# Ledger of designs, part 65: designed miniproteins, single chains, continued (2)

Each design is a single chain, and the fold is of that chain. pLDDT is the mean over its residues in the fold that is shown.

## One batch from the design tools (miniprotein)

Design m6230
Fold by ESMFold2-Fast:
Structure m6230 (fold): chain A 74 residues (1-74)
Amino acid sequence: SAEEKKKKLEEEVNKYLREIWERLGLPTALSFANRQDALAFLKRLYEEAIARYSDNKEITELLREKLAELERLG
């Protein structure tokens, strides 16, 4: 179903973001000096994920939506 496809897509994206987080050696809690530094870092993660999945329209559309929501917070 469409719901199952979306759920699997979100799980795949979350797995990739988690792998980036782990490779950067980041703790469970981010130790940024301020909210703007934290937001800039998260924007970079989403941009790198979009570049990595550039050939997958469904993943890039989902990531762009998440990035747009994050930009509203900054």
Scores: mean pLDDT 67

Design m6231
Fold by ESMFold2-Fast:
Structure m6231 (fold): chain A 65 residues (1-65)
Amino acid sequence: REALRNVILRRPLPDELKGLTPEEAIYRLLVQLGIDEKTARRLARALAPLVEAGQGSDELVEIAL
């Protein structure tokens, strides 16, 4: 929960996620939280451009969780 919020809000990531692209970081967090791999990859691809643009999509991620 907090790690996913850190990705979305550009807060410091856990060390294991700091070297990843936003898409890979989001995907790994979603899988770790119990989201299906197919759904996690789809959400990561949709959310990565928004995170990179600084817009974030905290509400969409909360709905997905």
Scores: mean pLDDT 61

Design m6232
Fold by ESMFold2-Fast:
Structure m6232 (fold): chain A 88 residues (1-88)
Amino acid sequence: MELAEKAIKLLEEARKLATHPGVKAAVDSAIENVKKFLETKDLKYAREALMDAYTAVELARLHGDEKAASLFEEAVNLLEEYIKKLEE
């Protein structure tokens, strides 16, 4: 729970630093999928959120948003840790 909430906050903060609309779209999808997972408890949404967050990292780096990319990477790490704990 706490790890997913921290990931959402990091994604929202990184979104403010992102300049490219494609990066913002990817992070919005990631946040929505984390929220859907918290509502449904369906691991599919947690995994989709992780993939969307990876996309945000790659797009942010491609467009030179290095600080946003670093925050997205931190969110990815928290989501990966959360998913691993659920799969144990």
Scores: mean pLDDT 81

Design m6233
Fold by ESMFold2-Fast:
Structure m6233 (fold): chain A 80 residues (1-80)
Amino acid sequence: SLLDQAEKIVAEIEKLIKDLEEGKISIEEAIKQFKKLEDQLQELIEAEKDPETKKKLAELAQKARLAFIEKLDDIVKKLE
């Protein structure tokens, strides 16, 4: 389902956040990869025809975005 695909992308964003936290990826590269994953989530939202499921997909995308921004801000303040 599109929800299952969105959950997989969210898991990839969570891994990206972890890699960024552990210094395995640069801030610049993490932002580039996040934008690609966010675009994929937006494609799923556009493809979904059910209004309720579309809303849930949008909420998942917003939550993932906020988690990434929060971690990025924390890392920037502590490391650079």
Scores: mean pLDDT 83

Design m6234
Fold by ESMFold2-Fast:
Structure m6234 (fold): chain A 60 residues (1-60)
Amino acid sequence: SSSSVQQQRQQLLQQAQGYRDAAKTNEENAKLSDERMSDNLTTGADAATKLADQLEQQAS
C-alpha cells in the first residue's frame, strides 16, 4: 500500500538526516582540531555525506 511505501521512504530519509547531522558535526570538529584529527574527521564527513546521498536516492 502507499502508506507502507511512504513509511519506508520516511525511514530512509530519517537515516539520511542522521548521516547529514554526523557529517556536519565532523566538519565542525575538523575546523577545531589538529591536522591529524582534522584529516580523519574530514574523511568521516565525506563518508557520511555519501551514505546520506545513497539513502536519499533510494527514498526517491
Scores: mean pLDDT 84

Design m6235
Fold by ESMFold2-Fast:
Structure m6235 (fold): chain A 95 residues (1-95)
Amino acid sequence: SDEEEFEKSLKEIEELIEELERLAREFESLGDTDTAEALRDIARQAKEKIERLKETSKTESPSLSKNIAKRELGYLRGILLQGKTRLEEIKKKLE
């Protein structure tokens, strides 16, 4: 159902936020403080968006809430993939 997909997407977004915060710590440990700060800002914004989605889902259609959550999930997955790729490239240069 749209409600089940919404709840699943929210949980996956929360897990991705934790991964983004972990990735930010790795960039910071390598001296890339600008990327670390950008990733932390994205994680903070995602937390704020989730709280707004939880509130608006009480009055909005389940289909709309699901689609917004899936869009955010896709966005965060893209950021995480790009960040992991860049981190791997930096680590290879340090070898």
Scores: mean pLDDT 87

Design m6236
Fold by ESMFold2-Fast:
Structure m6236 (fold): chain A 81 residues (1-81)
Amino acid sequence: VEEEIERFGLAFGLAVAAATLLDPNSSVTQAEAAERLGVSRRAVSEAVRIYKREYEELSKVVSDGTAEISAIFRTAMELYR
């Protein structure tokens, strides 16, 4: 149970980092996000790729704010699985 919570927490953290990295008002780099989460830069790049895909699909049918939170959740679920 604790291992599952930790895995989900990391997946959610990666999804939030991906959203932050694509925010034009953010100064966070992929290297900084990887260091903060204790993961490889490749893991961050994969999360960004998934988030971009989910956000682009969702933004066609819902508002930007709804697309962002929904894309974060979908990215976390994809990474957790």
Scores: mean pLDDT 78

Design m6237
Fold by ESMFold2-Fast:
Structure m6237 (fold): chain A 78 residues (1-78)
Amino acid sequence: SEMEQQLAFLDQLQGEVIAAAKNTEEALKLLLELYDIYKEAVENNWSLEELAEKFIKWAEEKGLDEVAKKMREWLAKL
C-alpha cells in the first residue's frame, strides 16, 4: 500500500539522517525538522512522490547530499 511505502521511505530517511549527523544534538535537530515536514505532508494528504520530492530537496538544502542520493536510489528500486 502507499502508506506502507511512505513508512518504509521515512524509516530509511531517518536512518540515513542519523548516520550522516556529526553528533546526537545535530541528529535530534534534523529529526525534529523531518517530523515537522511529515506532519505537514499528513495534513495536506501528500502522495509518496510529493513527500519524497520535499524531503530530498530539504536534505540537499541542509547539505545532506549523500542522504539525498541514497533516497533517490531507494525510490528507483520501487
Scores: mean pLDDT 84

Design m6238
Fold by ESMFold2-Fast:
Structure m6238 (fold): chain A 59 residues (1-59)
Amino acid sequence: ASEEEVRKGAEEALEVARKSDGRGARAAVGSAVHDASLVNPELAEEIRREGEEVVREAG
């Protein structure tokens, strides 16, 4: 997948995480970080950081 496609997928995963319980939020964030790590490690780190905030809010 392209970096642009991964960014869109991450945005959708973070939206799902915001609407999920703590376990579901962690799973959604983990999937987005994994996909990003295959394309750009810096992007993966950015998504992980944002995702940690979402997980704290969710659970």
Scores: mean pLDDT 77

Design m6239
Fold by ESMFold2-Fast:
Structure m6239 (fold): chain A 70 residues (1-70)
Amino acid sequence: MEEVEKAKKEFEERSRKLIKELLKKDPHKATAATIISTSYLMKADEAVKRGDLDELKRIIEEGLADLEAV
């Protein structure tokens, strides 16, 4: 239970830092990153509610890959 909450918090912090950096360089990419991060955070929330750590890890990996591709 604590592991899922910690993993979600780390993903939230990492996505927030990336969006802040993008906002300074390219506001259009920052907007796209915000939409992507919001989508993955909603999926992560559902995985946390289920206590599914494996699904949460998959969502985080996919979300970070998509954010890096922006």
Scores: mean pLDDT 81

Design m6240
Fold by ESMFold2-Fast:
Parts: sequence; C-alpha cells; structure tokens
Structure m6240 (fold): chain A 79 residues (1-79)
Amino acid sequence: SPAEREKAILQARLTVLLSEADVLRRLYARSTDPARRAALRAEMDRALAEVRELARQLRAMGEDSLADRALARVAEVQA
C-alpha cells in the first residue's frame, strides 16, 4: 500500500541518520580541537533532531515500536 511504502522510506531515512549520528559521535570522541568538537556536536544535534521528527511521523502512522526504538537510540548517542 502507499502507507507501507511511506513507512519503509521513513524507516530507511531513520537508519541512515542514526548511522550518521554514530559516526559523528566517534569523531567527537577522537577530537581535541574545541572548535571542531563544537561543530561536530552541532551536527550531531541536528541529526538527532531530525531522528526525533521522523520518530514523531512514524508514531502518527501507528508505528509506536519503531518510534520508541529510534528515541532509545537517540538517548544512547547523547550519553
């Protein structure tokens, strides 16, 4: 159905954004330059904000379990 295709697209986008956040987190952990760390933190915050918005959209479509797992991943990256 069209709704199932839309869910699949949102889920794929979510997977990409969470992978990007993981990469940014590792780069942040390895960086010693304050300006670079600030830039990486800003990029992580942007990616995580987009994940939260996608989770909200998935929840609106009845995908509560997918939304909850995405938000749990956001919490892990922020820790």
Scores: mean pLDDT 88

Design m6241
Fold by ESMFold2-Fast:
Structure m6241 (fold): chain A 64 residues (1-64)
Amino acid sequence: SSLEQHREIADRMVKIFERRAPSLTPEQQQGVIDQLLASMEDRGFPQSIIDEFRKRLQEILRRS
């Protein structure tokens, strides 16, 4: 898959997380982040995309 396709899928995952995060505890938020990142690795996402979205998800957690 192209880098653009992986980025689009990851963007959708982040939007879903952002919408649900306010109803979760910080521990639950971290658990969801860990599961999303593991899912990206299992699905063969490029490491550059995984690293980018790890930073974005951690920023959301920090601001929640």
Scores: mean pLDDT 80

Design m6242
Fold by ESMFold2-Fast:
Structure m6242 (fold): chain A 68 residues (1-68)
Amino acid sequence: SIDEAIEEVVEEVERWMRENPELSDDEKERYALAAVFRLADEHRLSDEQLAAAFARMSAALRRELERR
């Protein structure tokens, strides 16, 4: 399902951020945004699904950045 695809991409980005703790906040944000755009293109997401993907990725990015 698309919800599972969104969750998998968010988990992949979270893992990538943990594996690259030395990278700047800007670099992590760019990577996260690129991942959402790739997901949107691959799955032809609706506006509603794209908004949900951005919301979930934004929350994940915030959690990782606030861990410091």
Scores: mean pLDDT 82

Design m6243
Fold by ESMFold2-Fast:
Structure m6243 (fold): chain A 100 residues (1-100)
Amino acid sequence: SMEDLKKEALELAEELLKIGKEFVEKDETLSEEQKQRMIEGMEKGLKELKENPTPESLLNLAAEARSLAREAEKAGDYETAKRLREIEKRVLEIRDQVEA
């Protein structure tokens, strides 16, 4: 089940990256340079999680999902916000199981 939890965390991280990229690309308040920097940060986070999934890496993933959910809520994108909140909740559940 630990291998299954790791697999699920990676799948959630990849989904978060896809949602995050789509959200950032649609944000008219961000410059192209700011969009590139945010996407690069998300990609770095996924790479770090793939190389060494730690409880801290899972906390960082949940924090990223939470931050994006807040921005989606502010933009009125409640469907994306709801999905990001679901990702946050599940990542925290995985983290708790990994530390148990």
Scores: mean pLDDT 83

Design m6244
Fold by ESMFold2-Fast:
Structure m6244 (fold): chain A 61 residues (1-61)
Amino acid sequence: GSVDLRAFEGKPLRELRKAVAEAFGIPEDQVVVLRGGQEVPKEELDTTLFRLDEGYSVRLK
């Protein structure tokens, strides 16, 4: 699967994680959201908005 990251600008990080999980057919807890190479805590996924210029990346467990 693939995900267009531009569609998630200004959306909560949880929406990005959910979309990646759905695109790859895996549980959401298998998708790790990173900022500057560090894992974003689960508590921040609902309150932090995705921005293309902030060094976000995603990896699969």
Scores: mean pLDDT 80

Design m6245
Fold by ESMFold2-Fast:
Structure m6245 (fold): chain A 88 residues (1-88)
Amino acid sequence: MKTELDEKILEALRKRDPSLVPELVKKLKEADERVKKGENIKDIVLELAEEFNKMEDLPLFIADLRVFSHLLDLENLEKALDELMKTL
């Protein structure tokens, strides 16, 4: 069964508009701070992919998170995601 949150996340990803999912924006800001503190980007991405049910489309999910990070000016997260994408 699709939740209202799942539908909003899919719409935000399609439109590349992070303002449609304030909960995702909060998680991305927390992720940027975690990366800045030296936490492993792979662990953060896997946690987010599990939470938003994106494990099967992980490379595409990472690419979308990178776009949102750029739009939100989250420098630490954007850099870490760029490096992670090079290893996939």
Scores: mean pLDDT 77

Design m6246
Fold by ESMFold2-Fast:
Structure m6246 (fold): chain A 87 residues (1-87)
Amino acid sequence: KEEELKVLEELKRAIKENDQSAIDAAWDRLVDLEVERLKKENPDWTEEELQFYRDLLRALRTLQRIYMSDEELIKRVEKEIEKLKAE
């Protein structure tokens, strides 16, 4: 979870700095980490199923950017960081 925490902190900073390239890079890394976790927890899942979830997570990120303000995104990232730290 240390890598996820680092990436979430990077994402939070990138949003505050309005660094679109850094935001995109951090989101791609979070998606990759989540897919790796799903693969470990579900070793019988096919590559197609893993790719579907990767695409779904990316689509959710696009929707969040359209419907949520940067402030709302930062608050959501902060809650995820606190949740991981509490584990």
Scores: mean pLDDT 76

Design m6247
Fold by ESMFold2-Fast:
Structure m6247 (fold): chain A 78 residues (1-78)
Amino acid sequence: DARARVEELLERARELREQAERYRSNAEKMYDAAKQKKAEGDELGAKGYENGYEIFTAQAERYEAQARRLEEEARRLE
């Protein structure tokens, strides 16, 4: 059943997008923490949070890319 397969792919894509959103949320917290540390003159602390921002952002982007591929596969199913 092509419809059931499309629904399965879209559900999995939604789960991956929810994972990406959680990583984006954590990245935003790291970004805000880095800004606060810079304002306080703590450049080393800011650097740590900047590294965290990059790591969480990269993970979010990977999940978003996976979701997009599943959405494209669903679109190809006629």
Scores: mean pLDDT 88

Design m6248
Fold by ESMFold2-Fast:
Structure m6248 (fold): chain A 83 residues (1-83)
Amino acid sequence: PLIEVDASKNSPEQIAALLWRMLKETGVGEILVRGASEDFLRETARILKEAAAQAGKGLEVTIEGNRITGRLVPTEEELKALE
């Protein structure tokens, strides 16, 4: 699902929390953050990656303009378990 929000009304922490909730529910999340700077989106991605690491989850984050997408991916540990 795609959600659209304004950078002026949301912090990187709030956007990261929303994306993390989407990832826990569906394994994928995408948000368009209108008016977001590169620093805003990089901070959002950093917080999101930190949350995923703390939960023992692999995460791919893609930034395209003002759009940020997260996907849960297998961890190195999970990939080794499939050997």
Scores: mean pLDDT 80

Design m6249
Fold by ESMFold2-Fast:
Structure m6249 (fold): chain A 100 residues (1-100)
Amino acid sequence: ASTEEIKREVAEQLRDTLLAAGVSEETAQRVADAIEKADLSPMEAAVLTIAIALFSVDVKRGDLEGAAELLRNLAKILRSKGYTDVADALEEAADEILAR
């Protein structure tokens, strides 16, 4: 699959999982849009896929604190690589998870 295809699938999966975690439609869509817009390398897209799979496991177990911490850690890594829009959206999503 192309990096574009991987990003689209990852963005769709994350959006659905964020909604399941109680994140607003607006914030979940903002995260998905930011990921699709980001010029991610194939390796960064692969790492993001793994991180989202781990996030999904935490949400499914009801570990919302662990899920939010994972998003914050991912945001910190992406911010360090210059993906500020993705990082900002992930931090907003993490805050919404903990506020519910």
Scores: mean pLDDT 83

Design m6250
Fold by ESMFold2-Fast:
Structure m6250 (fold): chain A 91 residues (1-91)
Amino acid sequence: SLTPEQLEAESEVGMALIYAAVVQQGIDQNKLSIEELEEAIEKLEEMKKRLEELAKELEESNPEVAELARRTVEVLKEVIKKAKEKLEELK
């Protein structure tokens, strides 16, 4: 069974991946306004920082979940980059 910290980390990973996928789909479909892109970037940056913290906390106790969090951070970085590029196109 997962520890509470591991369960929290896996929940945060799942939420971040769902949100990133929704934002990516919105970018691909040209459906996000300037305001929505700015909000999405802010939320993705918050999720990225949280997952970076969780990865550090879990390095010793559960390296597999820490690695999952780090890989998710890289996915978030790519979506943030695309959102920022789209935001610059619309400004």
Scores: mean pLDDT 87

Design m6251
Fold by ESMFold2-Fast:
Structure m6251 (fold): chain A 61 residues (1-61)
Amino acid sequence: MREEIESAAVVVARQVAEGRLTEEQARRKMEDVITGVIGRPPSREEIEEFERAYRRALAEL
């Protein structure tokens, strides 16, 4: 699960950096990806983990 969240965060961050997604679209996609991976509404901790991975990936670009 953690690896899947981190991989998804990198993909979303890259799409934002490439101008293919806005920050609003990235947030919506984040929620969809987490829900899809977990199969239930994400917890606060899971959302925070995705946001940390997303920010790290975005900072690397």
Scores: mean pLDDT 75

Design m6252
Fold by ESMFold2-Fast:
Structure m6252 (fold): chain A 94 residues (1-94)
Amino acid sequence: SELEELLEEMERLAREAHALADSDFERAVALVRRMIELYGEVLRIVDPENADKEVAKIEAALERAVAARDALGVRTITTEILTDARKLVEEVKK
């Protein structure tokens, strides 16, 4: 249930970030940073040895999108986080 609750919150944050990416870029980025925190929690539960490495990769991708003010890049990152989180949760649940 904890993993499902984390996924549901991440999906909510992704929808809000997508809606705001073109109109309020800074708020969209803040929502994605919160998604990365929750993804870190998922990783610490299911893949603790790789959690820091995977979080760092996504943070680096977000930093590049922020520097470029790339709304599409921000949306792409939310989609990639959700796809990877769903796969991890599915594998743990059997």
Scores: mean pLDDT 87

Design m6253
Fold by ESMFold2-Fast:
Structure m6253 (fold): chain A 66 residues (1-66)
Amino acid sequence: MKEKIKEIIEKYGPEIERRLTRAYLDGQITPEQAEELFYEELAKKVKEELGVEISPDEIRRIKREL
């Protein structure tokens, strides 16, 4: 399971990061909100692709291992 979650992070992470980076550069969100939304969107992608509910905090821990 953890390996599949890493694959989701690697697959969708760059796309989500680009969108959120643009949003905070445009003054739509704060850098702190961008970080929170990044992990929330990845948790949603894990649920969509794998059918598993995972917390944003768990995604953050797994991403640190990449």
Scores: mean pLDDT 81

Design m6254
Fold by ESMFold2-Fast:
Structure m6254 (fold): chain A 84 residues (1-84)
Amino acid sequence: SFEREVEELLERLREKEGLSDAFVDYLRSILSKPTISVEDIVSLLIAAQESGAERLAAMLERLLEQRRPISREELVEELRRLLE
C-alpha cells in the first residue's frame, strides 16, 4: 500500500538524514494530503534547514523554484531519490 511505502521511506530518511521524530511526524502529516502547497514546501524547507538536513533542504529549494503545488507522489519520488 502507499501508506506502507511512505512509512518505510520515512524510516530510511530518518536514519540517513538524521531527522528528528518531530520532523518525521511533520513529514507524515504533509504526506497525508494528496496535494502539497507551496506553503507546505516552505515550512518543510525551514524545518530541514533547522535540522541540518542539507540534501533534503537543497531538494526542497529546487521544488520551490517551480512556484506551484505538487502531488504527494511527486514529493515521495523526490524523497526516494535522496536514498539513491
Scores: mean pLDDT 83

Design m6255
Fold by ESMFold2-Fast:
Structure m6255 (fold): chain A 90 residues (1-90)
Amino acid sequence: DPAQAVLDAMRAEFEATVARGEEAIANNDEEEVRDQLTLLGAMAAAFAVAGDDALAERAREAMDRLLLEWARKNGRLDEVLERLREAENR
């Protein structure tokens, strides 16, 4: 099952993706931060579709945490919080 193989690969890469995001924020590498956040968002959606709600929630929480840390470091916290609020209410 190709979908199962993709999910298993995402599960194996989840912690490494979070670590890469944290390193990118520390280095202020905006492009790498964006890429890792995009991947975490895709993982959260894929885990939710697969019925792995606990892992989907962990991926979403990791994505939100990294996004807020990056935004705080770059003076964009209020903008990011408003966008997250709009996304949650849709």
Scores: mean pLDDT 80

Design m6256
Fold by ESMFold2-Fast:
Structure m6256 (fold): chain A 62 residues (1-62)
Amino acid sequence: SNARIEAVKKAAEYVLSRKDEITDEAQRQEVIDEAAKILVDGGIPKEEAERISRAIVNGLAS
């Protein structure tokens, strides 16, 4: 299986579960940081994970 695709899917599911709780920039950053951690645990390098996490949050939790 493609572990990278599964990691991105898991991070996106996490962001969707938290989107209604994002009321300020600090909460938004906490969600970004935790989603990035999911991506790193899935084998994505930290710098790339941070970029992907921010993109997911921007797309799913505006």
Scores: mean pLDDT 83

Design m6257
Fold by ESMFold2-Fast:
Structure m6257 (fold): chain A 107 residues (1-107)
Amino acid sequence: RLTVEQLTQIMVDTFKELVEAARKGDIAKAIQKYQQFVYILQQMVEQGVSLADLKEVGYAVIDEAESLGFPQDMLDEARARIDAARSPQEVRDIMIELARKVMEHLL
């Protein structure tokens, strides 16, 4: 089984690859990486990753988005929603929505 640290690294790397592909205009690869990001989040929830660990994964992705220059208001909203989340499923849905907003911002 993958550790939380390994899952966090995979999520951050997948997010970086999504942003890089979109910024290069490789829309097909950006969509593929978005789908991979969603799939990994679904697998984390199905495998019983804790709410606390999923929040840490979410914060790591938001920190990466901040380092990549995404709008602070978008990131602050995502952080506030993760802070308020009461289930792994809520964190999953917030992270999927963040990735979708990132894709819309880049396209």
Scores: mean pLDDT 88

Design m6258
Fold by ESMFold2-Fast:
Structure m6258 (fold): chain A 102 residues (1-102)
Amino acid sequence: VKPTPEALALTDEVAERLKPAVEEAVKRLEEAGRRLGLPRLAAQHATALRIRVIGDLIDLELELSKAPKEEHPALVEEKIEETRRALEEHVERAEREMEEAA
C-alpha cells in the first residue's frame, strides 16, 4: 500500500504530539544511566526506544493509507495512547535491566 498525502500529514502530526513523551523517556533513561554509571547501556536503550517509535509511525502511516477518512481520528488517538504506554513500559524495563546490571 502506498502512503497517501493525508496519511503522511497525519503521521507527521502524531510524531509532533509524541515528541514531548519521547524526549521525557530519553531523559529518564539518560538520568538512570548517569546514576548507575551505565551511560553506554542507557544510550542503547534510548536508541531502541527511538527505533520503536519510528516503527509505530510507519505502521500508522500504512494503516491510515488503507482506512476510510472517517476512521482516521480514532486511529490517530489509538496510536498515540498505544505508543505512550509502550514508552513507559520500555523505560521501566530498561531502568530495571540497568539496575540489575549495576
Scores: mean pLDDT 87

Design m6259
Fold by ESMFold2-Fast:
Structure m6259 (fold): chain A 63 residues (1-63)
Amino acid sequence: GEADREAILALGEKILAELRKIGVPEEKLAEFRQLVEELAETQSLEEAKRAMQNAGVRIVLSM
């Protein structure tokens, strides 16, 4: 629903801000933003949270 979409986008922005603080390159931040936008259109908040957590961990481990 629209509420889930807004919540996913808000959570994504919060995670992006934290990833930027720890020095994640803009190219990887752009890829994460694309994932957030896709999840906001296609997934529930619960599924999007899991996908964003997994992607965030992979990004940090690949730094």
Scores: mean pLDDT 84

Design m6260
Fold by ESMFold2-Fast:
Structure m6260 (fold): chain A 65 residues (1-65)
Amino acid sequence: SRAEAVAFLTTIPGIDETTATALVNGFGSLEGIAAADPANLAQIPGIDAATAEAIIAAARARLAA
């Protein structure tokens, strides 16, 4: 669910509920985030290139489990 995706994203260091909600709203799901270009995540306020790559890696790891 979207709520589960938001809850997971807030476990990533530096990601608050506002940023996690923006990610899910922008990309639709953890699958959408995992498939996204890091440059598109970096358009969200508070996300730099390194943070975008870390978010995508975390989403991919979560989906592979």
Scores: mean pLDDT 83

Design m6261
Fold by ESMFold2-Fast:
Structure m6261 (fold): chain A 84 residues (1-84)
Amino acid sequence: MKKGQPVSDETLQKVAALMVNEVLALGEDASVEEMAEALTPFFRLPVPHEKVEEIALEMFGKKYPHRVEDFKEAIRLAKELAKK
C-alpha cells in the first residue's frame, strides 16, 4: 500500500469479516466482555474504524440478530480498551 492512500472497501470488508469471525468463534453464549477483548486488536489497526464498525454490525446482525445490542456494546468497550 502506498502511504496516504485511502483504505480499500475490500480491506474494510476483510477486517469486518475477521472481527465477526473472532466473535463467532467464542460461541453464541460469549459475554460482552469476551467479545470486547477479541475485538480490541481490530480498533488498533490503521483503518477507518467507523466504516469497519458499520460493516461488522451488519454482518453480525444477519447471523445473530438477537445479540446485535451485545455486539454494539462490545465494540464500544473494545474502542475504549484499544486506547489504553
Scores: mean pLDDT 79

Design m6262
Fold by ESMFold2-Fast:
Structure m6262 (fold): chain A 64 residues (1-64)
Amino acid sequence: MMPSRLELLQELARLLVDSWKRGTEKDKEAAKKAQELIDKIVFENMSVEEAVEGLKEIKEMLKE
């Protein structure tokens, strides 16, 4: 339940890459959100709990 910051960043990076490969409008929105979340984790010291919540929201957008 508590992934490390590195694990979260790796998941977000994979999500971003996968979204860009698909290239739908929904994927582009998810990629932008993933990039923003990465920036907040790296530069604003976002908590792991907040990052996990953000990741879940992005995955919800991509649920298919």
Scores: mean pLDDT 78

Design m6263
Fold by ESMFold2-Fast:
Structure m6263 (fold): chain A 89 residues (1-89)
Amino acid sequence: SQGQNLLNQQNYQDAVQVFQQDISRQPSSDNFHNLGVAYARLGNFDQALDYFRQSIRMQPSSRNFGGLSSVYQRLGNHDLSRHWLQLSR
């Protein structure tokens, strides 16, 4: 997808805009997860956590739990990172 291509190119700002448009047209667990990844790459961890939680509310997955774990690791919250990582396995 266009958003995934932008993530691969490390164009995170444009990826956020594309994924926001995707959510406006069709909300999905995958689209919320992708927006969480883009915000995490930008260092906007509060936004990343919110979108990963929205993704989990629609459809829990190892991928979404892994996303939360990665953000908490980057925030230095190792206990929460480990908690969510165990759920991703």
Scores: mean pLDDT 87

Design m6264
Fold by ESMFold2-Fast:
Structure m6264 (fold): chain A 99 residues (1-99)
Amino acid sequence: SMEENRQKAREHTEKAIEYAREGKKLALEEGDENTARKLEEAIRLAREGQKSTDEEAIKLYTEAMELLSRVMRESGAKTAAKATEAGTHLAMAQYYLSL
């Protein structure tokens, strides 16, 4: 149902934010300030999407996933793994919002 799809989108967005926060913590522990800032920006975009219309949320999640993609290419393996999980959950959130 639409209500179930909206709930699943919210759950995936919250998981994406949690993984991105874990990645930010790892980046800061590694002294990678640039990666930490990108992850903080991705978190902000995801939070903004939670307060937006479905169409706007999809756009904001795309922008967040582009930042997460850069983190996956530029960071250490542990941080990249967290960014990958965050990106997967944002993609699932977009999928459910599109139904």
Scores: mean pLDDT 91

Design m6265
Fold by ESMFold2-Fast:
Structure m6265 (fold): chain A 98 residues (1-98)
Amino acid sequence: MVRERLEEFIEKAGLDEELKEAGYKGLELGIKYTKEGKLVLFIHKKDLTEELKKEIEEAAKEAGFKGVEIIELDDEEKAEVAGFAASGAMAYVLKQKE
């Protein structure tokens, strides 16, 4: 449904480079699309800069999302979410990317 938008968004926001740098086997970011047409991102707090947040918001808007919700994670929270991201959101993203 939103395959093209997610791929375009990831490319424009440079999120695939962030996933590589994460060193968390590509589980630093979980991307989840909501029914409201809003993109939900799980991002480690130390990786979330003001400039990255702005880039994400602009890229999501250009990709046609109604908006983006960024959920900041600390080290413990990231470990908990990584499994969910791998089982759903991350699998979807990787399917469209490669």
Scores: mean pLDDT 54

